# Designed miniproteins, single chains, part 75

Each design is a single chain, and the fold is of that chain. pLDDT is the mean over its residues in the fold that is shown.

## One batch from the design tools (miniprotein)

Design m2590
Fold by ESMFold2-Fast:
Structure m2590 (fold): chain A 111 residues (1-111)
Amino acid sequence: AGEEDLKKFDKDGDGTLDEEELKEFLEAFLKKYKEEVLKLFPTLEISEENIDKLVELLKLFDENEDGKLDIEEFLEYFRWLGEGLSEEKKPEWEKFIKLLEDILNGKASLE
């Protein structure tokens, strides 16, 4: 079932990602898809410090302020980041968002 990959990061099984789970997910995702991310953001440094900064930015999209980010809020944040891209990069960004959505819905693996 496609829920198994999400459960690797959603340790409490509530369909939301806390700060620790979100950091683990982003680290795994950015390490695996580094080339795809760097094609969209060539100046991005994938480091623990930058992942921590990204987690803090994602917390600003926690509408419930409960310390947890749901999958929909997470995807909305990345769609918002794509608004700043050039028209030439938007189709590639849409593919990237679809890949992220498929991973979060268990249709694709981080392995």
Scores: mean pLDDT 63

Design m2591
Fold by ESMFold2-Fast:
Structure m2591 (fold): chain A 74 residues (1-74)
Amino acid sequence: MSLEEIKEEFRKRVEEIISKISDPELAKKVREAAEKVIEIMDDLATNQGASPEAIRIFAEWALEELERYAEEVS
């Protein structure tokens, strides 16, 4: 997978998580956290020379953390 495909899939899954959140402030916090994750993915690719596979693993971990956070505070 390309970096752009990984980022697109990540954004799609974040929007799915957000769609299940009824609290607009919590939804905003999850979206802000997701944007920071995307910035880290870009840094890993550009400055760290990380492989697409390593970035995909990071993205999956971040999605699990965001989903857990949304479920625990909902």
Scores: mean pLDDT 81

Design m2592
Fold by ESMFold2-Fast:
Structure m2592 (fold): chain A 103 residues (1-103)
Amino acid sequence: GKIALPRDLALRLVEIVDKSDIETLFTLPADVPEGALPLSKIDPLIAAMLKKFGAEYVVPAIARALLDPSAWGLLHMEAHIGDFQKSRVPEWLAFIREHIAKL
């Protein structure tokens, strides 16, 4: 599936960006494009992806989307990424540390 990130790509993400760079990205406000989906529609989608694919794949895909805006469509995050970062930052950082670092 497009929203699942293979382990080899997750390893390359770790090699490209260290954990401090990922943490910085989660603390920065992001631009929200016009016509974007409401946060309430994005949060259930992220929850469904976590349930279906697991945090090991979904969290690196979220991190990839933040590093590469062209990938945001894979997660439908471009709508409310700033608000989503604020609400989910501790959870995303914990999953990134636990799942990417142990690859």
Scores: mean pLDDT 44

Design m2593
Fold by ESMFold2-Fast:
Structure m2593 (fold): chain A 100 residues (1-100)
Amino acid sequence: SEEEARALSEQARKEGAQEEAERAKEGLIGASEGLVELVKKGVEELGLSDDTIQQAIKKIEEAGKLAVEIAREAGNLEWAEEIEKATKKAVEELEKLKKS
């Protein structure tokens, strides 16, 4: 039936948007984790300044905000919460690298 075909088409569009949001989530979390590891090595090997660490924190927060917006637009509040938790963890790890 035409109604059944329409319902299936709308479901497929919603599923596609969720898959795209999942890829965006994984990519942004991975990039944040990579930046944390890069900064950790830079602190250990090069003695990076607190200013450089703060710049990395800002970049992670900005990326996390964009990922949360994408997840919310896709209608997946669970992914938005996971991204917020991952962002907070990355920021906390970087804050610990600052010289008091």
Scores: mean pLDDT 78

Design m2594
Fold by ESMFold2-Fast:
Structure m2594 (fold): chain A 79 residues (1-79)
Amino acid sequence: MTLTITLEHKSREKALKAAEDLAALGRSAGVEVEVEHEGNRVTVTLRGIESATHYAALMLEAVAHEIEGVEIVSVEVEE
């Protein structure tokens, strides 16, 4: 399965912090992680995961607890 999460923050530096934190979480979980950041948006793609719902919940909780004002733009799951 592939999970794609897109987040936005009004501050570019906070968006970048979110990207770094999500990438670190994915790598520590042993999954393949791609991170793209552009201005105030960050897109995180996780590949080869067994449970997209579980990983989405963990990633979104981590960002919501550490970085105030982060908005969830989209969450997409692919086979």
Scores: mean pLDDT 71

Design m2595
Fold by ESMFold2-Fast:
Structure m2595 (fold): chain A 61 residues (1-61)
Amino acid sequence: SIVEELIERFREEAKGASPEEQLELFRRYMQELATLQDRGEISDEEFTEAVKKMGEIYKEN
């Protein structure tokens, strides 16, 4: 799914990124997810789960 693709892309880009680069990446991916949710391309539940997973990736880096 597009959600899983975005999560995996975030995971790869966040690897070895500086804290400031990680924050900017997190913001960018959150905005992309919000756009998809606003367009009805993903559900509110998919948005919430993706945000949670990306937040976990952010904490692990």
Scores: mean pLDDT 81

Design m2596
Fold by ESMFold2-Fast:
Structure m2596 (fold): chain A 55 residues (1-55)
Amino acid sequence: SDEEIEKIAKELLALLEQMKDPAKVQDAMDKLVKLLAEADERGISGRDIVLEILK
């Protein structure tokens, strides 16, 4: 579970970094929506992801 949260947090940060490039925004947005849906299916909350990022 902790490893899954860390993996999702790292992927989220990578997608947010990609969104700084206008040419990559659309693809990154599509991947972000899928990532958040996968996190929800695994019972990982937005709070869990935020707390992992703040470590």
Scores: mean pLDDT 80

Design m2597
Fold by ESMFold2-Fast:
Structure m2597 (fold): chain A 108 residues (1-108)
Amino acid sequence: SELAEKIRAFAEEVRSDMEKLVDELYEKGEITPEERKEILRHAENIVELLDRAAEYLEKGDYVNAILTLKLLIDSERELAEKYKDKNPKIAEFHRKVAERVEELLKEV
């Protein structure tokens, strides 16, 4: 489905953009090695949930696709709040992901 392809493309964009952002922050000394691993784990979780939502759509399971995208929106908003004061650039990334997932959810 066209929407499932859009979701998978967005998952790859999230992975690429977060790796670039986290590498930049690490090179500048703005995050620790432990924080780098945690942030990359968050990006991996986003990709996993987006891919699962796309799989549900391909199977015609719209209920689980919607629930997965809603779970991701809530998780991303929580991460944006948690990083707001600690690392504003990471907070902004999570906020932008939540906004994009909300747009994709409207297409379901």
Scores: mean pLDDT 90

Design m2598
Fold by ESMFold2-Fast:
Structure m2598 (fold): chain A 75 residues (1-75)
Amino acid sequence: SSRYNDVVMRISQLRQDGQDLTPDERTALRGVYMMQIDGMSQRQTARRLGISPSTLSRRIRRLADRLGVSQGYLR
C-alpha cells in the first residue's frame, strides 16, 4: 500500500532525526499493517495484538499525532 509505504518513510525520517518509536507506537504500527495490508478489522487486529480495541484506537491516534497525519490516514 502506498499509504503504508508513506507511513514507513515518515518513521524513517523520524529515526534519521535521532528519534524512534516507543513500544506502544511500534504496536500501533503493527496494527496499521494488519488493517491496511492484511485487511483485518480493528477488533480482529486488537485481538491479534492482545490488547483491547479501545487501547489500539488510542495508540493509533497517538502514532498519527506523532507522524503529523490524521487518524483516518492510518485506517
Scores: mean pLDDT 84

Design m2599
Fold by ESMFold2-Fast:
Structure m2599 (fold): chain A 78 residues (1-78)
Amino acid sequence: SLDAEIEDGVASLMIAVARWLAEKGDYEGAAELLKRAAEKYPDSPLTPEIYRELARVYEQLGKTDEAEKWRKKAEEAA
């Protein structure tokens, strides 16, 4: 449906922006944007990718427990 296509497009853009923020070293901003994307679009086919990106971002922040939690969520959502 059009709504699902728009939601997936927005989620994809949010992932791209979060990756750009992480590349610039803004891991906190990247994590916040990715969490917002997962919260707003929980049924998106991109949700496992969002969780995987969150795991990577938390690893860069040194938050190993949080990174492992998101990695597990990505595996369960795939």
Scores: mean pLDDT 83

Design m2600
Fold by ESMFold2-Fast:
Structure m2600 (fold): chain A 65 residues (1-65)
Amino acid sequence: SLDEQIERERRNIDDVTSALTERVSGQLLAEGKPEEAERFKALMSRFAEDVKAVTERYLRRQAER
């Protein structure tokens, strides 16, 4: 169904953005930059939510045609 497709795409976006967030924030923590690591996590969380919202909107629009 469309809702199942949206959930799969949301999961894919979360998996990719989570992996990048863990890698970069881990490096920042190793460099002694915990404040930058927290800012990066917040930025990536917002980015993931924005990408998921745009993707859902696109899929719903395509399904109406």
Scores: mean pLDDT 87

Design m2601
Fold by ESMFold2-Fast:
Structure m2601 (fold): chain A 108 residues (1-108)
Amino acid sequence: SILDEIVEIWAEYAEKRGMLEEAERFRKLREENASPVEVFMAFLDFGRKYGGSEPNPEADAKIREFVETLSDREILIIMAEFLADLAELAGDEETAKRLREIIEELRS
């Protein structure tokens, strides 16, 4: 699935950066058949931890409610765009390109 492809691209990126526990966490979510919503919420949690932000369960609940109104396709595009931007900022052009190709396919 496209979700599995995005997760694997991210896991490979995380491994290259020494974030082995993050890579394992995302792979495990897909082994457990986590939905696009659940994977998206895991990326939000990762972003907070990596950015040094405090947990915000009330904001997360509202974000989840909003994300649950989106189609799987829209959620996948948002995740892929976020990860592509992160990879570009880190200078990983290969990972960014792979994610941009997925976005183009999803928009076709």
Scores: mean pLDDT 82

Design m2602
Fold by ESMFold2-Fast:
Parts: C-alpha cells; sequence; structure tokens
Structure m2602 (fold): chain A 100 residues (1-100)
C-alpha cells in the first residue's frame, strides 16, 4: 500500500485535476459536487489516521497548492465557485480540529 504521504499527494493531484476541469467548464456542477465529496471523504478519513506532525505538513502543502491553483484557475461559474469554497472550508476546519 502507498504511504500516507503518497496518498495525500495523490488526493491533492486529484483535487487539482478536478479544479482544472471545473475551471475549464469540462465538468457539470453536480459532477463537480460528487467528485469533491469523494475527495473530501477520502481526505478526512486519511487525515484522522495521521499524527499531528503529518497533519501540519499536509496543511502546509494544501495551503500552497490551493493558493497556486486559485490564482492560475479562477472559477467563473458562481455555483461551482461556491461548491469549491465550501469544500476548502470543510477541509481546513477538519484539519484545524485535528491540530487543536
Amino acid sequence: MPSAEEQLEELLKEFREALKNIAENKMKVEEARKKLEEIEERLLALLSSLSKKEVEEFMRKYAEEVHKLLNELPIKDKEAEEIVKEFLDRVHEAAERLLS
């Protein structure tokens, strides 16, 4: 099985591809919601199995990747933008709870 770090990197790549498809209008809103829910479920399960140090490392990588992606791939569709923001907020909140 891949390591936790490898699994986190894979999930970040899946998120990047999903965000790119959403930004390019290659994905319907309902498909985007379903894909982000799948990624969220897998991320939250993985994060809950990690040590606090590993969660801190993930949050650092996550913040950098999200910042880059939102600058490079601005979402023009208001509904899709809202779904992505809700996803990002839920992941951040879950990680913050694990670090407290």
Scores: mean pLDDT 77

Design m2603
Fold by ESMFold2-Fast:
Structure m2603 (fold): chain A 91 residues (1-91)
Amino acid sequence: SKLEKAKEEAERLAKELEEAYRLYKQDPEKGKKELERKIEEAAKLAVEMAEDPEQATAAKEMLDKAGEISSDLAEELLGKANELYEKKEKE
């Protein structure tokens, strides 16, 4: 189903985000750019999924998983998602 595919993508991206965060903690200089890229990718997917009522649950699950990795990471992801959502609404 559409929701199942969205959940699978959310899980994959959450795992990639966790790995990027781990690398950033080990080597901030090398890991920062990849982490920023993954946060942007996750934020974009969250906004895209949230616009579809069928996929909105997957967006929430991805944000929840980010919070399990780090509260700071979840705040950054949510902040970026809100920024992208506002930009899209303003055209």
Scores: mean pLDDT 79

Design m2604
Fold by ESMFold2-Fast:
Structure m2604 (fold): chain A 93 residues (1-93)
Amino acid sequence: MMKRIVIVVLSRDPEFLKEAEEVKKLLESKGHEVVLVNGEGDEELAYEKALEAAKKYKADEILVGSPEDAEGAERVAKRLAEALPDVPVRAAA
């Protein structure tokens, strides 16, 4: 089944952004629609961009990832889950 997935990058590392772009391509190859949100290293920016994308895109799932700040990724995921209770939100470490 096609899902609409928002992938949130909470990192300033261009290598991690590149890995997230590869995950996007893999999911798109399986028939999913994917939006990649770059929050850089800023939790508030990540939250606001992800929330806007999820509402505009009508996301079925949200994934939040950070290689350097797993706790920050979990905080952003928790805030998104509270704002969007019907959307599964996961922190990916």
Scores: mean pLDDT 83

Design m2605
Fold by ESMFold2-Fast:
Structure m2605 (fold): chain A 63 residues (1-63)
Amino acid sequence: LTKEQKNAVVDTAGRLAPDDKADEIMTTVAKLLDEGASIEDALRKAGMSDEDIKKALEAAKKA
């Protein structure tokens, strides 16, 4: 993943997350992506839905 694709995924996850958990989810996703996890695995471990994972994948393709 490029840095731009990682940023797009993290920002999308934070935008879709509940306000009280956005920072925690963004931090978890960023860490997992930096550790070499796939976008889908990082978002699933952060507790994101399949619909939200699809939106993050589309954001990464456009970055």
Scores: mean pLDDT 81

Design m2606
Fold by ESMFold2-Fast:
Structure m2606 (fold): chain A 69 residues (1-69)
Amino acid sequence: MVPEEAVRAFTREDLLALFPELAEQLAAAGLDGRKLMTLTPEELARRLPGVSVEEAREILERVAQHLKA
């Protein structure tokens, strides 16, 4: 489980730094660190046009690693 403080501190700027190509799509879908941590890879892929389930899995793994660091 990711600490609540780390999830709340995860901003649009952190998303842009971690996923510059996807930051606008994530923002347009209304997704922040907290929302991302509640989604499965399949659910995230459905919310992001052009993102595969494998790419969504990588995104969620990267966010989790960033929030735990």
Scores: mean pLDDT 69

Design m2607
Fold by ESMFold2-Fast:
Parts: sequence; structure tokens; C-alpha cells
Structure m2607 (fold): chain A 59 residues (1-59)
Amino acid sequence: MEEAEREVAEAEKALAAGDYQRAFVHYSRAIQLYIEANDLEGVERASRLAAEAMRRAGV
């Protein structure tokens, strides 16, 4: 699995466990990797998921 996809998968596992703070960290790493790869669609999708996780984490 590519690094960005691996980070998204880790974020999804954290989200399923109710660990929204950890999910946000992994989504943030995925965003950074998508930026490096010039994958704007990946950046947009991961950014939306990170925002949702942050809202649920209460930060």
C-alpha cells in the first residue's frame, strides 16, 4: 500500500475505535503525502475527513 493510502487506512481504524484525535493525526499525514504527490483529489478528500475527526475530537 502506498504511504498516503496506509495513513488513510490507519486513520479509518482509529475512527472505527472512536479515537478521533488519532484519526486526525493520520489524516493529516495522508494530506502531507498527497501534497507531495501532487494529488489534489486526495488532499481534498483527506482534508474533509480530518476536519470531521477534529470536530468530533472537540478541538
Scores: mean pLDDT 79

Design m2608
Fold by ESMFold2-Fast:
Structure m2608 (fold): chain A 77 residues (1-77)
Amino acid sequence: MVVEAPTPEQLALLKKYFDALLEKAKSWSVEEVEKLLKEVEEAVKWAKSDPRIPQELVDLMEKFKEELEKILEEKKK
């Protein structure tokens, strides 16, 4: 098949990695979080433009971006 979906195990590992980054981001400076957010936004844009990327992975990356945006907003208060 031309498109291969990631395994549930691979998605779980990626989610764990993102969760760990979110916890670290809470202790980072506003500037560091903004830099990571910019990189994640570019990655999400690329994933959405590539039809070979499964929707589950795109959704996971978008959720990570949303959570990172929340952390940034809380730091700016």
Scores: mean pLDDT 77

Design m2609
Fold by ESMFold2-Fast:
Structure m2609 (fold): chain A 85 residues (1-85)
Amino acid sequence: LEKVRQAIELLENGGPTSEAMEIASEVTRGDRELADLFGLSAEPMSEQAVREKLGYFGMSDEEKEKFRQLLLDWLRSFLRTLEER
């Protein structure tokens, strides 16, 4: 729960998307469906692997921003689901 809030705060404040993705991969660890949503493996990912998955070698700044928005929307939905329980 707290890690999801941390990831949301990082993205909302213009923090590194790779760090938010690392948190997302940790909270989805062992959940194949959630991992597939992010394009991550169900296994834990290192910060380096997350950075490479975000395509820092080929994604434009616009593509990175669109991905950031998608990640934010998903994290907010996930947090809401957890808080309603």
Scores: mean pLDDT 62

Design m2610
Fold by ESMFold2-Fast:
Structure m2610 (fold): chain A 95 residues (1-95)
Amino acid sequence: SVDKLKEEKVDKIVEIMEGHLRYVLGMSEADVARFRPELRKLIKDYFNGKISPSDFSKKVQSLMENLGFSDQDSFIISSGLLGALLQEKKEIDAS
């Protein structure tokens, strides 16, 4: 089955991931704001079964590179966000 998250749950996951970007990376509020709509879309696409975990990671990497981050930093960011996404999925699946 394809699980669809309500908008409120998507908002909470976005807030968690944005906290990680601010805390771990020190990403600017302007860059966080630019990334927010794409992050929201990727979270929805993942939980709707439209993209795999690998697709999510690759898309985040591409978006970070477009914001001017290095390949290495983009990989580290995408790995961290993927980890957070999979943790949220486990918590939803356990409910």
Scores: mean pLDDT 80

Design m2611
Fold by ESMFold2-Fast:
Structure m2611 (fold): chain A 68 residues (1-68)
Amino acid sequence: SKLDEIIKRYEELKKQLIEALKNNAPQEEINKILRELMVTLDELSKLDPELAKKLDEEAAKEINEAAR
């Protein structure tokens, strides 16, 4: 389904962001991933706002731990 494809893309972008942060990637690269993650989350929120909120909260926790 479209929802499953968006969830998969969100998780892939989250993984890319965490790896970029851990590897001290250039800010331009980090910003590009963040923009795509935000767009994907917006698309997800239009289809399933409750699931989007849950995934956003989960991702925020993982990203904050990686960015320390």
Scores: mean pLDDT 84

Design m2612
Fold by ESMFold2-Fast:
Structure m2612 (fold): chain A 81 residues (1-81)
Amino acid sequence: SVIEKLEDLLVEIYTLAAHAGMPQEKLDALIARFQEIIAKAKAGEPVEKLLEEVRKTLEELELPDRVRARAEARIAEILAS
């Protein structure tokens, strides 16, 4: 399901961001914003809109290039499903 894919995406991005030394404040913000996106997924928002909100979240939190590249690869896989 889209919800499971978003939850898996959060776990992967969080793990990579934590390993990259992102401060706990930004890691907590990442969780909070993904929880909002997952709530919208449960409310039936289109996957394309949900993934655009994911991209916006990664940009606004200034995640490292490696983390963003991994997220984009997972987003492409979700869209191809």
Scores: mean pLDDT 84

Design m2613
Fold by ESMFold2-Fast:
Structure m2613 (fold): chain A 76 residues (1-76)
Amino acid sequence: SMQRLLDETLRQVEELLKAGDYEGALETIRDFLVNVAGMDQEEADSVVEGVRMLIKRGDYEGALDALRGAVLSHLS
């Protein structure tokens, strides 16, 4: 299911953030948004930049919440 794939992606992103691999986290997010959620590249890039700003501020919970919210909004 999409929810299961999203939850798996969120766990992977959290692990990458904990490892300090911020670019790996952002690429994982972008790949999920385009290739799994069906988001166009321009919309996905906009979401990725919002998440990048949250990561830069150290707001990892906000980054994960922003990803979840963007996916759920896109699927509505």
Scores: mean pLDDT 87

Design m2614
Fold by ESMFold2-Fast:
Structure m2614 (fold): chain A 84 residues (1-84)
Amino acid sequence: SVKEAAERAIRELSRLAEESERLAKEHPSDIARQFSAGVNHLILGMAKLLASKGALDEEFAESLIRSARKNLEGAKEGKLEKQG
């Protein structure tokens, strides 16, 4: 259901935000990792607001999850992996 999909998306975004925050705390002088954590918390906040209004559809929720995952992946890899 739309509600169940929204709830699953919020749980996944919460996990991604938490992982980003953990990485930021582990590297307190890394500005990019601090920024990554902030962005993922912002994405989570927006998703929660939209879900509370019944406006978080499955396609948009998947888009937010992909953005948060890409953001976390970049923070984990720093500037080296897959950049050529």
Scores: mean pLDDT 81

Design m2615
Fold by ESMFold2-Fast:
Structure m2615 (fold): chain A 91 residues (1-91)
Amino acid sequence: MSFVEKVLKERERLLENLLPEALVEKLKKKATEYYGGRELSLEEVQGILAVYRTVKEEKERIEKKLAEGEEVDENKIKVLEKLLEELEKLL
């Protein structure tokens, strides 16, 4: 597998376990459209940026809930952090 395919599969696995199903499905759909075993194009870079923004927004949402005293899985925050780091490596 290409490096991009490996990163994408790890990202999908982490998101599937830790994010709401609807968000995971949306990201999987985008991933399938942009990454199909190819080198990164402009379209694929835009796809990575869109995923990055979505992951960042979800992390901020969970952190806000935690700050408000809601019960949240802190492991979700850690995984979203790792996803942001992996996405930044592709940019």
Scores: mean pLDDT 62

Design m2616
Fold by ESMFold2-Fast:
Order: sequence, then structure tokens, then C-alpha cells
Structure m2616 (fold): chain A 94 residues (1-94)
Amino acid sequence: VLSPEEIVEGVENLKKHIEENSDSEEVIKAAEELLRETKKLAETKSVEEIINEVLKRLDELKKLIEKHEDAEKASYLNTLIDTLAQTLRESKEK
């Protein structure tokens, strides 16, 4: 259902929210690296492979946020990650 371009857009929107809400250089850098990797995957990989790799990296990003952010900010950012992850999972099943 989602195109590679729509997956990249989802990750770009997440990165923008992280940059606007996070003061952690490590979290911001991880979001930037996820976007760069997603763009590379979108050029060469199937939608299923792109989704699987992005989901794995979103889980890693969620753990990094929990380590570096306060509980309120981590809760907000991880809700955004969970929302994107759910959208990606549902796209694989349809």
C-alpha cells in the first residue's frame, strides 16, 4: 500500500518532530542516520525489505530516546515512533 517514497516521507516527518522536540544530539543524529538509510533502501530494496529495516531501526531509536530524554519527552517521541511503526506494519498486511 505504501510506496518507497511514502515510507521516506514518514521517516522525514518523524525526524522533523524529533529535531523540534529533542535537545539530545545523539537522538537527533540517530534520526538523521535513519532517514539517510531509508532513502538508500528506497532506491534498491522492495517495500517489504524497506519496512522491515525501518521497523528494526525505529525500535533501536525508541531505546535511545528512553536513555537520553526525560520521561515526558520520551513518552511523546516514542508515541510518534509507535504510530509510524503501526502504519508500516499495517501496510505490509494490505
Scores: mean pLDDT 83

Design m2617
Fold by ESMFold2-Fast:
Formats: sequence, structure tokens, C-alpha cells
Structure m2617 (fold): chain A 68 residues (1-68)
Amino acid sequence: EERFKKLSEYFKKLIEARKNGDEEKIQEILDEMKKDGFESALEIVEGTEQAIADINRALDKLDEERKK
């Protein structure tokens, strides 16, 4: 599962770059992933990130309602 290890390394780099707000590094990592043939994985990651964001917003809304 060498591909999975490499993909995990890219994800770790993306998390670090996003944590630091380094948009340039984020783009560089994404470009490297595309060159290594992880284009399909990027589509899944983008979809998952959006879903997680939507869930977090829903949870925040529920928490605010309970706070009342």
C-alpha cells in the first residue's frame, strides 16, 4: 500500500500548510499530488472537507439552540 503511505504524507503536508495559512504551499502540494496521479483522491478529499464543514455548521446551530 505504498500509494496510501504517499497519500497520507501529502495529507499531513496539507494539514500543516492549512494550519499555517500558507496558501502557496497548499497549492504546491496539490500540484504534486496531481502529478503523482492522485487527481481522483483530490476530488474525494474536497467533497469530504465540504461535508465535514456542513456537519460542523449544523452542530454549531444545534449547540446554539441548546444554549437557549
Scores: mean pLDDT 67

Design m2618
Fold by ESMFold2-Fast:
Structure m2618 (fold): chain A 57 residues (1-57)
Amino acid sequence: MSFEEGKAEAERAALAGDAEAAERAVIETLGSNPSLSDEQRQELGKVAREALKKAGV
C-alpha cells in the first residue's frame, strides 16, 4: 500500500466512524513504507484523527 493509498483508506474508514479500520490502515501504511518521513507519519495520524472528529467519533 502506498502512502497516498493508505492515507485515503484511513480517512475513508475514519469518516465512516470505523476507528479500528482507520488505525489498521495507518499501521499497514507505516509497515509498507518504512522510509516515510516523520512529517508523513504525523500526517497519517492527523488525517485519521481529524476524519474521526468530523464523523463525530
Scores: mean pLDDT 79

Design m2619
Fold by ESMFold2-Fast:
Formats: structure tokens, sequence, C-alpha cells
Structure m2619 (fold): chain A 81 residues (1-81)
């Protein structure tokens, strides 16, 4: 049912950050957290990915300065689910 691995999602997250695509950064970061939170057993790598995703979300939220941008980020995240 999942077409992408967590490693693929982390690569997409890094690309969105490098491009300054904060809407995508927020959406991908939240989706990564959802995937990790759905796991019954978390590996040390999962914990590192969770930390990196949270840092990316925090940075994206600082850049999403309007309600319209925040709404667009939420819609992008909802479309990934």
Amino acid sequence: HHMMSIDDLMQQLDRSISRGSWISTYAIGQYILDVIDSKRVKTPRDIQYQQRAQQAIDRAQQQLNTDDMRQAAQIAYDNMR
C-alpha cells in the first residue's frame, strides 16, 4: 500500500529544503512523522529521521508567514495521505 520507502521520503525532504519549497517541506515532514509513528517498534535510524523531520517542519513553519501559505501546506500534507 505504500509506494515510497522512508529513505525515499527523507531524500524528497532534503530536496524540498534545498529548493526552499517550504510548503512541500512541511507536508513531507509531517508525512514522515506519521509513517514513523505508525511503527510498533522504532529503530535508532527512525528516531534520527523523526528528529530531522521535526527540525524541517519547524523551519518550514518559520518560513510559512501567511495563513494562505499555512493552508496550502496543510492541503499538500492531506493530499499525501
Scores: mean pLDDT 84

Design m2620
Fold by ESMFold2-Fast:
Structure m2620 (fold): chain A 75 residues (1-75)
Amino acid sequence: SREELLEEMDLAAKLLSAVAQAVIAERNGDYKTAAEWYEKAAKIAEEMYRRTGSPEWKKVAEFYKKKAEELKKKA
């Protein structure tokens, strides 16, 4: 439905925003803030996985979770 499509588009926009914030923080050496944004990105990707059942979203979520954990070790 149009409502489901709009919700998925909103989640996609939030995911892109979270990743952008994470990249900016990482470039500035703020590894703690970058990790927090990557964790938010992972949670959004998990929500997309729950909604779509697509294994690709599960892989995206795992990728950002791993990235956040690696950055926490640098903080």
Scores: mean pLDDT 89

Design m2621
Fold by ESMFold2-Fast:
Structure m2621 (fold): chain A 95 residues (1-95)
Amino acid sequence: SVIDELQKLLDEMKSNQDDIEKFLSLAEEFIDLLKSNARNGGERLMVDNLQKLVDALKTMIKNNEPQEVLKEGVELIIRQLGNAVDYMKRQEELS
């Protein structure tokens, strides 16, 4: 299922927090998968907001922000992507 694929990507991201290039690649795959399965305007807005977080992390890396700031950005992205997976699981249970 799409939810199982999203969960797998999230788990791989959690295991690759110290490999920023791999983390970003996995985050882009997650967002692309979520975007291709967005059913309504609310889900598209969720995708857009998650994309903005990933883009913000890319900007922080480009600006040579401190490692502790980058770590907080990575942890925030993991949390928000986890919330998206939890949302999708709840929607499947209601259908």
Scores: mean pLDDT 87

Design m2622
Fold by ESMFold2-Fast:
Structure m2622 (fold): chain A 61 residues (1-61)
Amino acid sequence: SVDEQVEEAIRRGKEKGDEESGQEIARLIRHMKIDPEEAVEILKRMRESMAAAREASRAKG
């Protein structure tokens, strides 16, 4: 279920030492009234974008 996906994402965040990811997903669901699946995908894309920006920063020297 959707709730189980959200709980799994929070658990994985804690295991990686990234508890803020779980809190952000919960906030998006409760406050922004978006679907839990979409909240998870938004956070995933944000993290991928941040990783790409970090690599671009390294390439610029």
Scores: mean pLDDT 63

Design m2623
Fold by ESMFold2-Fast:
Structure m2623 (fold): chain A 61 residues (1-61)
Amino acid sequence: SPSLQQQIQQLQQQIDRLMAEMDRVEATLDPETAAAEMDRLVAELNGLVNQLQQLQQQLQQ
């Protein structure tokens, strides 16, 4: 199983990739399609950020 520190690093990389995806969506898609896709990506980002915070709290215990 990956260490807690490795899990945190993997989540940070996933967040970075997701943010790059968001930038691409805003640059590439029409405004209506971009808005719907951004809502989905923001929900995914919130999930990853919450998971990262939980792992960081666990690491500090």
Scores: mean pLDDT 84

Design m2624
Fold by ESMFold2-Fast:
Structure m2624 (fold): chain A 98 residues (1-98)
Amino acid sequence: SDVEKARELLESGEEDLEKRKEAAELLKRALEAEYAAAAPAATPLQRRAMEIAVELYKKALEAIAEDYSKQKEYGQAATDAFRAEVAADIEAINAELE
């Protein structure tokens, strides 16, 4: 699953920006799929998978934001914009899941 792949990438590549970006993309896709599936009829297993995906997604986004601060090619403006986007995503995810 995308969640399992993302977890493996995060566990093996904490210092690797590309692995962190790949993990965030996988978790974002998994989260979107779980939200689509998790309408009022969501099973306990679906809710648990969504909880795990959100937790890993937040971890991946936070790790990527830290790495972007060191990336010269992204420039300061792009780094600041990315950090603002990451913060907004984390707040939105927390609001949705309470």
Scores: mean pLDDT 65

